# Designed miniproteins, single chains, continued (2): the designs that were tried, part 29

Each design is a single chain, and the fold is of that chain. pLDDT is the mean over its residues in the fold that is shown.

## One batch from the design tools (miniprotein)

Design m4975
Fold by ESMFold2-Fast:
Structure m4975 (fold): chain A 97 residues (1-97)
Amino acid sequence: DLEEKKEKLKKNIEESAKLELEAIEKSDLSEEIKKEMKEIIERTLEEALKLIEEGDLKGAARVVREGGEELNLLLLEEKGVEPEFLEELREAMEKER
């Protein structure tokens, strides 16, 4: 049960991160913003995977949520973020739930 839950959560988190990174790379965002967003996603992925290996699935879910909130705050603070990009990112996250 726990091992099956770990595998499923790990796969979902890795696929979500991959889609987010691809969406960012294809966006018209500045290089600086792309770098900051990629760093948040990569850090979130590393922390979440570590917690999954430790058996802390609730901690992993919290880290993913907090990372998503950090990304949303960054996007809201930036001038000129395209609505289409925000919609694609939101849809990618929702699909991998």
Scores: mean pLDDT 76

Design m4976
Fold by ESMFold2-Fast:
Structure m4976 (fold): chain A 62 residues (1-62)
Amino acid sequence: SAVEILQRVWNEIVSDSSLSDDDLSTIEAEFNDIYPRAESLSTEQLVASVLSLIGLKEDART
């Protein structure tokens, strides 16, 4: 389910057409670092990873 949660978060980020290609590339790089490790993440690590992705999206909007 960690894989599903991360994929859902990524899909929601990609669906936000207000983000530039450069901003999406930055968030995608972070997602690609986290995603291969998804099944080994603890609940705490999964929450931190989701918050990191959301934080990058919010920073890109500022």
Scores: mean pLDDT 77

Design m4977
Fold by ESMFold2-Fast:
Structure m4977 (fold): chain A 103 residues (1-103)
Amino acid sequence: ATLTAAAGDTVRLTSNKPIKAPAAWVRETADGPRVVVRLLKTGSVAYDPRLVGRASFDTKTGVLTIKDVQPEDNGTYDFYENSTAAPGEPANGTKIGATVEKI
């Protein structure tokens, strides 16, 4: 799903499937798909440093909320199942459809 928001907006990203750990939110970059948030089976969540303090991941629903959107946050985001890659790494696992909404 494509995130196109104005600076300072708050957006919600939702997986098209119920969450299963391990999982990740992934952003498409010039260097390919990169993990931005990772969920482990332990319930541990890791965030890309660029999202720290602005992003919140709901471990029950898999919903990612990004507040105070920066221009660099715009782009294509997808949810991935069976993903073990750390934030900043190339995405692995299975791509799942996602939706983006402004709140």
Scores: mean pLDDT 82

Design m4978
Fold by ESMFold2-Fast:
Structure m4978 (fold): chain A 58 residues (1-58)
Amino acid sequence: SAVEEVLERSGLSREQLAQLVAAELKKYGKMLTEFGKKVLEEILADPELKAILEKHLG
């Protein structure tokens, strides 16, 4: 899982990862890397992470 790989490497929480993805989407309107796009797809497939992402986008 791209999400699990980021969390293991970075030490970020799931909530912090969703906040960083929201920030990139707000700044650029898209994920800049192919790996970032996979992370976004996994966040959107997870109801809890999707809710956190949407809160930080709105």
Scores: mean pLDDT 84

Design m4979
Fold by ESMFold2-Fast:
Structure m4979 (fold): chain A 100 residues (1-100)
Amino acid sequence: SKQDILDLFRLIAVQSELWLWETSDLPEEERKIGARAAILDLERLKKRYPEISELADKAIALLQKMLDNDLSEEERKALAREVLEILKEIEKKILEKLKS
C-alpha cells in the first residue's frame, strides 16, 4: 500500500520530466540526466509489477536510444511523446491492480 503510493509517485515524476522534454528547451545534458533517472525508476517498477515488464522494456529501449544517439530536437521530442504514451499504459495497469 505505502510502497505502491511511492511507486505511483515515481511514475508521475517520470511523466512530468518527459512532458518538460516535449514542451521546453531543456539542455541536452539535463535531458540525459532525466533519461537515466527514468530508466532506473522503470527497472524498479518492472521488478515490482511483472505485468508491466514488456511496456517498461519498450520505454527503457526508447530512453536508451536517446542516450546512445545524437538525435535532433524533433527526434528527441518524438521519443519523449512515445515514452509518455507507454507510461500512461503502465499507470493504468498499476492502478487497475491497486483497485482490486
Scores: mean pLDDT 77

Design m4980
Fold by ESMFold2-Fast:
Structure m4980 (fold): chain A 67 residues (1-67)
Amino acid sequence: SEAEIYLKYVQEALREVGATVDQLLAIQRQTKETGDEAAGAAQEEELLAQHKQKMEELRKKLQEQLA
C-alpha cells in the first residue's frame, strides 16, 4: 500500500538523520579537543553535503515506488 511505502521511507529517513546527528556530535567533540575549528567546519560541511545527497536518493526512491 501507499502507506506502507511511505512508512518505510520515513523509517529510512529517520535512521539517516540519526546517523548524521551522531556524526555531527562526534565532529564537534573532536573540534573541541583539537581546537582546529577550520578542520571541524570542513568536516561538518562535507557531512551535511553527504547527508543531503542520501536524503535526495531516498526521496527519488520514494517517488519511483509511488509512480
Scores: mean pLDDT 88

Design m4981
Fold by ESMFold2-Fast:
Structure m4981 (fold): chain A 120 residues (1-120)
Amino acid sequence: SEEEIQNLVEKAKVVSKKILAGDQQTIENLKNFINKSLEKPASPNLTALAFVSSLPIEDEETLQKLLILFNKEKNNKEFQKTLKALLTGLGINENLINELLSNPSLENIQQVSEELKKIL
C-alpha cells in the first residue's frame, strides 16, 4: 500500500540519519541483517529497506555486500518496486535510480550513497 511505502521511506530516512551520526549499534544491526539476508532471504520489503538504510555506511566491505544482495534480489518484482519507491521517496535522482536498477555496480551504489548523504 502507499501508506506502507511512506512508512518505509520514513524508516529509511531515520535509520540512514543515525548511520551518518555514527550510531555504532544501528550500524552493527544493519550489517548483521545484511549478513543474515545473504545466507537466508528476508522479505523483499525489509531487504529493500535495509539496502537503502545501509547506503551511508562508509565501509567498502558493506557496499560490496549490498551489491551481492542486490544481484540476488534484482529479479524479485516486489524488491525492485519497493527499492525504487524508497529511493524516489528519499529524493534520489531518477537517472541514478535507473542506472542502479539496470546496471548494478559498486560505482552506481557509491553514486546513490553520495546523493543520499547530501539529501540527509
Scores: mean pLDDT 85

Design m4982
Fold by ESMFold2-Fast:
Structure m4982 (fold): chain A 70 residues (1-70)
Amino acid sequence: DEAAVRARIPVLVAQLLSPDEAVQVAAARELGRLGAPEALEPLIAAAKQRRDASDEVGRALAEAYVRIRS
């Protein structure tokens, strides 16, 4: 169901702010897979807020951003 898939986008955006790095990585990758342009600003904000996050979080955020813009 496309509507149900789209309804997940706000939840995934909220998960980018999770203290759990695995949740952040999963949310970023799913947003990239969905190609949601509305996630571009939240991805940038998450990267700025989580500057001291693991390389895996930073990489997942960057890859999602590039994938959505492609």
Scores: mean pLDDT 75

Design m4983
Fold by ESMFold2-Fast:
Structure m4983 (fold): chain A 60 residues (1-60)
Amino acid sequence: MKPISEEEIQESLLRMVIGISLATKESVEEAVEFIRRTGELVGASEEMVEEAIEEAKRRL
């Protein structure tokens, strides 16, 4: 079993947050803010956070 990298963990957490945000938040703006805040908490790079935001916008 290959150990999961810190970056893969960060990506997985951001993906989960995107799904939760889309299910529970009323607006795209609230979802984007939640994703950004979670990215900072997890220590994700700005690039990862921006990709996650684009993914969320694409799915809404």
Scores: mean pLDDT 74

Design m4984
Fold by ESMFold2-Fast:
Structure m4984 (fold): chain A 81 residues (1-81)
Amino acid sequence: SPVLEAFRSLSEEERRRWIDFLIAMLEHEAARHPEHRATLARFAAALRQNRDDVDGAAAVLAEILAHGRRVREELRQRAMA
C-alpha cells in the first residue's frame, strides 16, 4: 500500500504528529457518524497505544483503510438498492 509505505518512511516525530492528526480526525468523524462511533473510538485508542511502535501503528492504519473500503462499498450498494 502506498499509504503504508509513505507512513513507514516518516521520521518518528513526523509519524507521531501524523498519528495525532489522524486521532483528531477519527474523533471528529465519530461525532458526525454515531453509527461508527465505537469502531472509530477503538481505532483512536489503538493508535494511541501504538504511537511509538511503527509496526503496530501501521497495522492499525491498515485496519482503518480496510474499514473505509467496507463503508464505501456499503454506501455504493445502498445507492443501488
Scores: mean pLDDT 82

Design m4985
Fold by ESMFold2-Fast:
Structure m4985 (fold): chain A 90 residues (1-90)
Amino acid sequence: SEISKKSAETLKKEFELYEKLKKNKEALEKYKEELKRWTREKLKKIDEEVKEKGASSSEIAAKLGRFLVEVEEETPKILEKHYKKMEEEE
């Protein structure tokens, strides 16, 4: 399935970068905090949009579906960003 293929590829890339990043405690902590902040901000924007404009259950489901796709795409990007910073500081 398409979801299985994307998840497997994302997890493999994430695992390889994470294994290198976890050797640097400060870099790992910065990665975790940025991912947490990004996730919180995205969910807040969805909540605010639903409150301001209203949304049907199907529209809310669509917004959450897009959010899950964005998490899958953005997680490896945030990880790569912190990995590059770690390598540049060494």
Scores: mean pLDDT 78

Design m4986
Fold by ESMFold2-Fast:
Structure m4986 (fold): chain A 86 residues (1-86)
Amino acid sequence: MDLPSAEEIKADIAGVAKKMIEAVKNGDLVTAARLSTALGILITALSFVDPELAEKAKELFSKANQAIDAGDLETAIKYLEELAKL
């Protein structure tokens, strides 16, 4: 099974994270939840090609979701912006 390159997975993570930021800013938490599922899958794929980078991504992703669950959308956006810069 050929996995995409770490660079390709990083680009996909950045794209999904940016879309999730827009969904959060618009209060569209249903779209944000769908995009969160896609991000989780991409971070799992990244763990097979770059486990150290995946651990950083997982930490940022976990903190973003915890902030969303707490209703702290400003903090969630900050962590998602860091994830987009991965």
Scores: mean pLDDT 84

Design m4987
Fold by ESMFold2-Fast:
Structure m4987 (fold): chain A 100 residues (1-100)
Amino acid sequence: KKEEVIKALDEAIKHAREARESFRAGDLPGAREHLRKMGQALAKAISLLDDDEEVEKLIRELNPAFTEVARALAAGDPEGMARAVDRLIEILEKFKEKLK
């Protein structure tokens, strides 16, 4: 399952990066689609974790970053969106590294 969690996290990170680039390009529908796919990949990663403490910690760390993404997206703030997505990517990469 560890390798499957890492694979799901890699997909989430990939879609987070694509969402940022789409938003910078003014492609709001593309950005929303990639954020949706990121969410699906994260849900899969969480479902593969057997440790409730790991799940709770990950959700706790991700929630503020998701709130920042939502605010930046609603405000049409490309720089705020980029910073919030970079924060999400940082959290996911750090979590992935701890699983190795």
Scores: mean pLDDT 81

Design m4988
Fold by ESMFold2-Fast:
Structure m4988 (fold): chain A 65 residues (1-65)
Amino acid sequence: MEETLKKILELVRESKSTEEAAAAVFEYLLAQGRPELALALGTLILESPSLEEAEKKIEEYFKEL
């Protein structure tokens, strides 16, 4: 779980936009066999107005798991 969070945050930080970040995170989680998490986090990132807010929301999401 913690390693998954670190990788997701890395993908978001390496992205140039929320759309790119959402796509990268979605593909990563699909490759890991986690389609429900891919949809949840991909949507969360797309609904975020900035990459910084997307990172914050992702960290909050993982704290509730």
Scores: mean pLDDT 81

Design m4989
Fold by ESMFold2-Fast:
Structure m4989 (fold): chain A 87 residues (1-87)
Amino acid sequence: SEEKKKGIEIVKKTASELIADAQREGDTELADEIQERAKVAIKHVKTEKDGRLYAEALRVDYEMRRGRITPQEGLQRLAAARAELEA
């Protein structure tokens, strides 16, 4: 229960940061997508590690859509996060 609460908090915090950034850029459609994806992710959070992994997935997807990182860099970041959190 405590682990799940921590995981949910991490996802919510990351989603809020990304939504605020998208809104600042005038991308209300992307802000809405992040909100919906975060709601789905929260339903699957069981541990703090789950929350950290889902939060990183949201961040990587957002940065790729903003053109701040390449798809290749995004895949590398997700692979690294998954390996670290599943170890």
Scores: mean pLDDT 85

Design m4990
Fold by ESMFold2-Fast:
Structure m4990 (fold): chain A 104 residues (1-104)
Amino acid sequence: SLSPEELEELREKFNELEERLKKLREAGDLLGLVDLLDEGLEYAVKNNNWNFLGYIFREVAELSDDDELIHQAALASENNDLEKLAEYIRKLLEHIRRKLEENK
């Protein structure tokens, strides 16, 4: 379990991420949104932060139409396999990025 200080730092990071994500969505900067989600993923993995990783996964799942990869990521999450979950989220982000770059 996280200490009270670690929980407050986590809340500040969530609020910062949500505000940055909102600004990118309002600007229509979908590539910037993907870059921010990739940054958030690496932060979550580095800090073994399952709550933040779950937030990133939900945001990425809303941007993707790859139901099979989303399902595999969800199974990795259920099995507490952080490395596999991160791998599948990275693949989802790469797929989203490629689609956005192809439709410029």
Scores: mean pLDDT 80

Design m4991
Fold by ESMFold2-Fast:
Structure m4991 (fold): chain A 53 residues (1-53)
Amino acid sequence: SMEQRIAKLQAVYAVYESSAYVHEKLGKFQQAKRDREIAEEVKREIQRLQEEM
C-alpha cells in the first residue's frame, strides 16, 4: 500500500539522517553532505506520495 511505502521511505530517511550525523562527528564532512542530499531526495519522494494519497 501507499502507507507502507511511505513508512519504508521514512525509515530510509532516518538512516541517512543518522549516517550524516555520525559522519559529521567523525569529520567526514563530504560523506555527511552526501548523506543529507540523499535524505533530502527521500524526503521529497515522501512528500510527493503523501500529496497523491
Scores: mean pLDDT 88

Design m4992
Fold by ESMFold2-Fast:
Structure m4992 (fold): chain A 83 residues (1-83)
Amino acid sequence: MLTEEQVQLVIDELEEIIKNKDNLPEISEEAAEGFRLALEALKNLDEEKFEEALKKLKEEFGKDAEPLIHALKLAYEYILSNK
């Protein structure tokens, strides 16, 4: 179960990655787009964008995306449950 603080940390980390992508050479443009879609989906509760974001991140990072996808799903469910 994610706490409100952990959900906020997920959002803050996504914003930081997007803001600093030019200083993160390991982050491809496709990965950055995946993070951007995830952030927009969490802010707007857009299920279609959220699923697209998870798909992009899984395609870019493969198995290494599993912890991130799990955290994003928990954050999305938390926000949905708390308005």
Scores: mean pLDDT 76

Design m4993
Fold by ESMFold2-Fast:
Structure m4993 (fold): chain A 75 residues (1-75)
Amino acid sequence: SSAELKKLQENIELIQKTKEFATKAYNDAKAQAEALKAAGGSQEDIDKLERLAQTALNMKEQADKELAELKKKLA
C-alpha cells in the first residue's frame, strides 16, 4: 500500500540521518584525538576519544547495512 511505502521511505530517511550523525561524530572524535595528540594531551583523554570514534564507526557501519537491506526491498 502507499502507506506501507511511505513508512519504508521514512525508515530509510531516519537511518540515513543516523548514518550522517555517526559519520560526523566519527570525524569529529578523530579530529579531536589528533589535535589532543599534537597539543600533548593526556593518553587517557586520547584513548577516550578513540573509543568514541570506534563506537561512532560501528554505528555508521550498522546503518550502512540496514540501508542496504531496506533499499533491496525497493528494488
Scores: mean pLDDT 88

Design m4994
Fold by ESMFold2-Fast:
Structure m4994 (fold): chain A 74 residues (1-74)
Amino acid sequence: SELEKALEQFRKDLEEVRKWAEENGLSRDEFLRRAAAVFKKHAEKLTPEQRIELARLLGREVAEWLAEYDARKA
């Protein structure tokens, strides 16, 4: 399905952003901007209902990264 393919590719694209962030010390704001750009790229190809599922995945991935970021900052 298009949703399944989008979720797989979205996870891979976010994994690349996370890897780049770890290697280059990306700021919170820059990570959020890049994550939003990846979301937009994949969401444009999906139905509104499928975009909600993609947004749920984005929310989980972003929350996880922010928790890790806050732990490193403390």
Scores: mean pLDDT 77

Design m4995
Fold by ESMFold2-Fast:
Structure m4995 (fold): chain A 73 residues (1-73)
Amino acid sequence: SYVIDFDTGKIYTDPNEVVRDIFSGEKMTVKEFLDPNLKVKSRLTGEIVEMKDINEVINKAFDERSAEEKARR
């Protein structure tokens, strides 16, 4: 289990390391982020997402950002 920093691509595998939630802006440990029952509200879209689905949300956001960058170049 891991958490990826979307902007830097940095992977966090230490469950005790504190990371900032990109969606809510709140600081939590990696272990807390990997709780599949935790729900967070996206600051970008206002959607409520479950941590078990976080990888899909991150991947979709990455694809959108890549498409915007590609459209500008």
Scores: mean pLDDT 60

Design m4996
Fold by ESMFold2-Fast:
Structure m4996 (fold): chain A 103 residues (1-103)
Amino acid sequence: SIEELESELQKLVKKLEEKFEDEGVTFSVERVEGTNVLGFKAEKEGVTLLNALIRQLDDGSFEAVVYVSGDPNSPETHVFSSSNELLDFLEERVVEAIQKFKS
């Protein structure tokens, strides 16, 4: 359900806030008003490093449309069979985006 997905994304936000507490990166998850779409965002110094639009499809899979600052391949669309695969992917992309920003 969207409520379960939102809860899992909120747990990811807390994990990332602890992991990057000294980096000045802020994380948020919000429901897009009037939809079953969740927005996940990572921001540093007024720059949006990563923004993802996430929804659960009718077959139970998860779709993420991911925007990364400075990436000419954005947006990228990915579909995952499990929430764990989605969360692992989002964490990996956040780590990469933060490392690229430092460069």
Scores: mean pLDDT 84

Design m4997
Fold by ESMFold2-Fast:
Structure m4997 (fold): chain A 101 residues (1-101)
Amino acid sequence: FDVNKADEYPPFLILIEISRLIALDRPNDGSIIVEIFSKVKKKHLISAIKGLAPQNVRDDLVKAIEKSASAKEAAVEIVKVLKKYGFLNAAKAERLIKQLS
């Protein structure tokens, strides 16, 4: 996955890479996620997450992206939604939010 070409990937590959980075919980993954979000258009990112989860989770993820003023804010809000619905455990979510801050 080439972060500099992130917006050129089909939506499902963007989703796979973001999901992989969130799951791995590596020290620099937060900054890479923010970089991907900064390079991907909001509409394309929304298309990527529409296949992710049940309608209620998907709606919260779309709202998180749409209301966010920055890539960093979008990344933090997405992590909070994933934590809320149990897709990401609390300890991993808090570590990732700290990396994003």
Scores: mean pLDDT 72

Design m4998
Fold by ESMFold2-Fast:
Parts: structure tokens; C-alpha cells; sequence
Structure m4998 (fold): chain A 85 residues (1-85)
């Protein structure tokens, strides 16, 4: 599952950063489920943007690049803010 994947890629991150990523993901997924019912095309685009943010977090975590991890988290938070409109 995506949540198991997130637990795996965040396991070596600081606890506060890990918690922010997991909380932001849960909010994103809830909003995305609502969007899929009204605009499945836009939901597909937003899911693609989410996956790109996860790749940045995974790469940053693997390479001890916290700037890249934080960039991925900021991108994920921006996606959540866009879905709240």
C-alpha cells in the first residue's frame, strides 16, 4: 500500500519530518478521493504530482539530502492547499 511505502521511505528521517509527511499524505489522500468523484482527470494529474514529490523525498532520504526532502514535503503541502479550494 502507499502508506507502507511512505513508512519505508521515511523510516530514517527525523521524527518531526516523518510525522509531517505522513499527516500531509493522509490529508492529500482524503481530498484526492473527493476530487476523483467530481473531476477524475484533475485527480489523475494531482496524483502524478504527488508521486513526483514522493520521488524527491525518497531520493533525498537515500542521499542524506534534507533540502530535497523538505522540498518534496513543501510540494506535497502545496498540493493539499490547492485541493482545499
Amino acid sequence: STIDYLEQITKNLPEDVKNQILETYREFEELLEKLEKTDPGLARIQRGRFLASLDSIRYGSQNNDMDMVNQGLDNLKQLVDELKK
Scores: mean pLDDT 84

Design m4999
Fold by ESMFold2-Fast:
Structure m4999 (fold): chain A 93 residues (1-93)
Amino acid sequence: GEKNQVILRAIGQILRVVGMEFDVQLLLKQGKISEEEAQRLLERLNELKKRLFDIIDQLDAGKISTAEASKKIDEIDQELDQVEAELAALKAK
């Protein structure tokens, strides 16, 4: 029930990261960002993705509560909102 809903939320955020990784690669191909900026954004996105997988693993192993997992996902969601805003600004360039 509740645990499955939190896992599905984390999976949804992983898919969001994957979409942003494609956006970074497209911006690089279009010459809208430098290779250094693309690398930094991709490293940031990969770190967020790893944190999401770690939350799923910890929740599945019973090492954290659904409440703790939800709080961690909320923090990642805020960080992804920041990356999304940066990508939107670069797309408009």
Scores: mean pLDDT 90

Design m5000
Fold by ESMFold2-Fast:
Structure m5000 (fold): chain A 84 residues (1-84)
Amino acid sequence: YEELVKKAEEALKKLEEKDFESAIKAAQEALDLAEKLGDLKTAQALASAIVNTEGAKETGSEKMLEAAIKAAREALKLAKEKLK
């Protein structure tokens, strides 16, 4: 879970910086870790973050960027709760 938290934090930070490619890469790595751990809720939140980040990158949609940030924050929260 420490690695999952680290990758989720990296994804959120890169997304807030509007570094969409790095955010997608970090979120994908976090998603792979969440799936390996069987954490379906965190995996779903990360998948949502990836889809909305890709949409924000392609369209420039602020609504999709907000959705991506919300999903990334939820994934990070879920991962941190499992770490305790």
Scores: mean pLDDT 80

Design m5001
Fold by ESMFold2-Fast:
Structure m5001 (fold): chain A 78 residues (1-78)
Amino acid sequence: DPLLRIRAIVDSVMRKKNRDTLTREEAREVARLAAEQFGVDPKELEKAIDERMEKLGRDTLSREELVRALYEAYEKQK
């Protein structure tokens, strides 16, 4: 289940950082980990993070915002 795997990666990084939001660099780290797990281009998932932050007008993402951005980017690659 890609959604469950993405949630697990996000939760792992957030637990390590002891925060409920991630910065752009931390969100890109999650994107790279998810890309490795699914065998997709990390640049595409990183691009989804950048686009989401631009739309929101901020440089941090919540758990659900990050999960949504990564899952939608993954779905577009199949």
Scores: mean pLDDT 83

Design m5002
Fold by ESMFold2-Fast:
Structure m5002 (fold): chain A 66 residues (1-66)
Amino acid sequence: SAIYRVTVLEDNGAFDFGKGPVKKGTVLLLSDVRTTSDGLLVGTNVETGHPVLVDPKKVEIERVAA
């Protein structure tokens, strides 16, 4: 499955359901990334296995693995 690197550019750019709000400057690796009905992204944090909700307007996202 594809892995995405997500760099959080602004506070509240991502929410990790295992850790809480993700701080600006954090880099996440996410698998199983999907678009939600309201235009957000959801993926699984590869470190924790917890879902992460991402605002695509407040992050940089790059596919880093197939």
Scores: mean pLDDT 85

Design m5003
Fold by ESMFold2-Fast:
Structure m5003 (fold): chain A 62 residues (1-62)
Amino acid sequence: GAMAAAEAARRQALIEVGKKYEDELNKKNIDELNKKITDMQNRIASLQKKIAELEKRIAELE
């Protein structure tokens, strides 16, 4: 009947709202992790530049 269909639709809508909330939280967590990865990559690049500068200075002493 119409009442049973309306109740099923309400339950489905609640499930969909819950899934959208989970997806939004997961997106925020992924974005935070990606930012940390980018920060670590920038630190690695800085250290690699220092290594290259030290290698250049060693070559200049030869």
Scores: mean pLDDT 85

Design m5004
Fold by ESMFold2-Fast:
Structure m5004 (fold): chain A 80 residues (1-80)
Amino acid sequence: SVKERALEKLREMLLEIFEMPEEQVERFVETMKKLSDEEFKEELESVIEFAESKLPDLDEEKKKRAEEKIAELRRLVEEL
């Protein structure tokens, strides 16, 4: 599903680019799975905005990867 693809891309971004602890990311993903489709879309948009606000704190390589993941997530939001 589009929702499952969005969660996978979100998980990759948070773990690999933002280097968040795996336990924290898994708890967040579990919370997202329990949301209604409308709540999921709103939360995903909020997380994308938060990720964009953190781009200046990343090195150039991670910033490029984050921008690519953000673009993928924004396209998935349009499919929701």
Scores: mean pLDDT 85

Design m5005
Fold by ESMFold2-Fast:
Formats: C-alpha cells, sequence, structure tokens
Structure m5005 (fold): chain A 68 residues (1-68)
C-alpha cells in the first residue's frame, strides 16, 4: 500500500515541479488500473478532484510519504 501510494504520487507529477493535471491523473488511473474513487481512497482523499492543481510534494508531505 505505502509503496503504491509513493509510485502514484511520483507518476502524478512528471514535470517534477508542477501541479497535478487532469492528463496526469488519467495516466495514473490507466497505469494502475484504478477508478477515480479507488485512487481517492488509496490516498485517503474524499475525491480525486482534490488532487487537481495540488503540488505532489505538498500532498506527499501531508500523507507522510517520502519522495526520492
Amino acid sequence: MLQTKREVLMLLDKDNDGTISAAELQNVLSTFGLSQEHLARLLGLSSADELLGRSVYDLARELGIELP
């Protein structure tokens, strides 16, 4: 579970300094075979929409996940 969360976060921001986009979100859903609901639950969010426009680094810090 924790390793999967880290992989998801790393894939959500391929720009390494940008915010999470709808295209990045769709890529994660396709890569991991997840629905938006499953992704939200995996990250402890009420909705996958909460990912849009957020920094991956800020989200990782909130979730207690160390990014490389």
Scores: mean pLDDT 71

Design m5006
Fold by ESMFold2-Fast:
Structure m5006 (fold): chain A 84 residues (1-84)
Amino acid sequence: MEELREKAIKRLREATERAVKAYQSAGDLDKAEEYIKRGEEAAKKTVFEIAREASRLQGDAGRTQYEIEKRKKLEEELRKAMEA
């Protein structure tokens, strides 16, 4: 029981850090702070709730990172087009 809980908490922490970094890179510091608090609150819950929140955070981080990368690619292509 405890081993599964600690593993779920570790996964939650890693997912939270990934989501926080993604929002910080997007300049959304308010959402980064919100996700830190969500991670702390989830860690006090059952193993199932921790695992579910970790999965949600992992999905949100991936989406935010995808949007950041897409924007950076467009900006990089515009910069290359302006380099003469």
Scores: mean pLDDT 70

Design m5007
Fold by ESMFold2-Fast:
Formats: structure tokens, sequence, C-alpha cells
Structure m5007 (fold): chain A 76 residues (1-76)
């Protein structure tokens, strides 16, 4: 049971981090006047600096995802 909870926490943390990074990519695309479904490669070509900010925030999102997963697990 403990192993199941740890696996779910890891998956939840990864999913939260992905959602946050995807949202930041959509925000960057919107600020650049691009469609919200613009790929990260196209955003990088349009504005390398904006893409670098998203990559830096992606590392922070990994920590945020882990924190959110821990808080959710505590409430279960």
Amino acid sequence: MEEEIEKEKKELAENVAKLLTDAELMDAAAKLGLPLNTSKEEIKKADPAAYAEVEERAKRNEETGRRIAEEIAKRL
C-alpha cells in the first residue's frame, strides 16, 4: 500500500508539473500572438528568451508539482 501511494504521488507530481509547463507555453504563445496550441519548438524559434524562461520555470514546476502531490496525499 505504501508503494502504491508513493507511485501515485510521483505520477501526480509529474502530471501537475506538465500541466503547469503546458499552461506557461500557452501563455507565452498568447503573448507572442501565436495560437495557444503552438509547439514549444515554434515558440523557441519565435522568441528564444521567452522559451528560456519557460524552461527555467519548468524546473520550478517540478518542485511545485511535488509539493502539491504531497499536500494532496496528506489529505487522503
Scores: mean pLDDT 77

Design m5008
Fold by ESMFold2-Fast:
Structure m5008 (fold): chain A 96 residues (1-96)
Amino acid sequence: AAALREGWPVAVIKSKSKEAADFALKVAQEEGARLPEVIGIFSKYDKDTGEYKIFLAARTEEALTQAVGSVLKAMKEAGYEVTVEAARPAELEELL
């Protein structure tokens, strides 16, 4: 919670498929283990939109871009569809 308020870059990965979201979360967690600048990874289901959301927070935009890029590449190779957006401060507050 406090770390997200520091203004670190955060991306949200969205999918309507639970299987796709679970796969994306796994890849994100593996990238977070390799990249010390990736600080937070967590998931939520948005019932109103029917989307599974995976949030990645990093100390730098470069680390975030690399982690997100790895997830997107893995998703494409597995044949899953996913969208990526920059998380806004208001959206981050709703996660807490």
Scores: mean pLDDT 74

Design m5009
Fold by ESMFold2-Fast:
Structure m5009 (fold): chain A 103 residues (1-103)
Amino acid sequence: MTTVTFDFSVRVEDGVPAFEFSVSVSGTPNTTATSRETGEERTLSADGRTLTARVERVEALPGGEVVVTYSVEYSDGRRLRVTVRARVEDGKVVLGQEGTVEV
């Protein structure tokens, strides 16, 4: 399985969370995107394949946690759904992957 690595940061601007995320695939450079809304996509290439990563949902929880769900679709038709829970603690983002499902 191709390894997809996801990093993101959360910044508060005028009381509104602003999200930046980077998606990388083994052997492929990171692509950084700012996401405040769903539907943002990035296309990456790895091992002669292309994949599209798309942010499906971003939810801010009352406890200062953020849940990001995104999908990854490979050019061969395989799909992953990844859910990451992040907490902002002392101005830093702490990531915890909640689940990855191959669809």
Scores: mean pLDDT 56

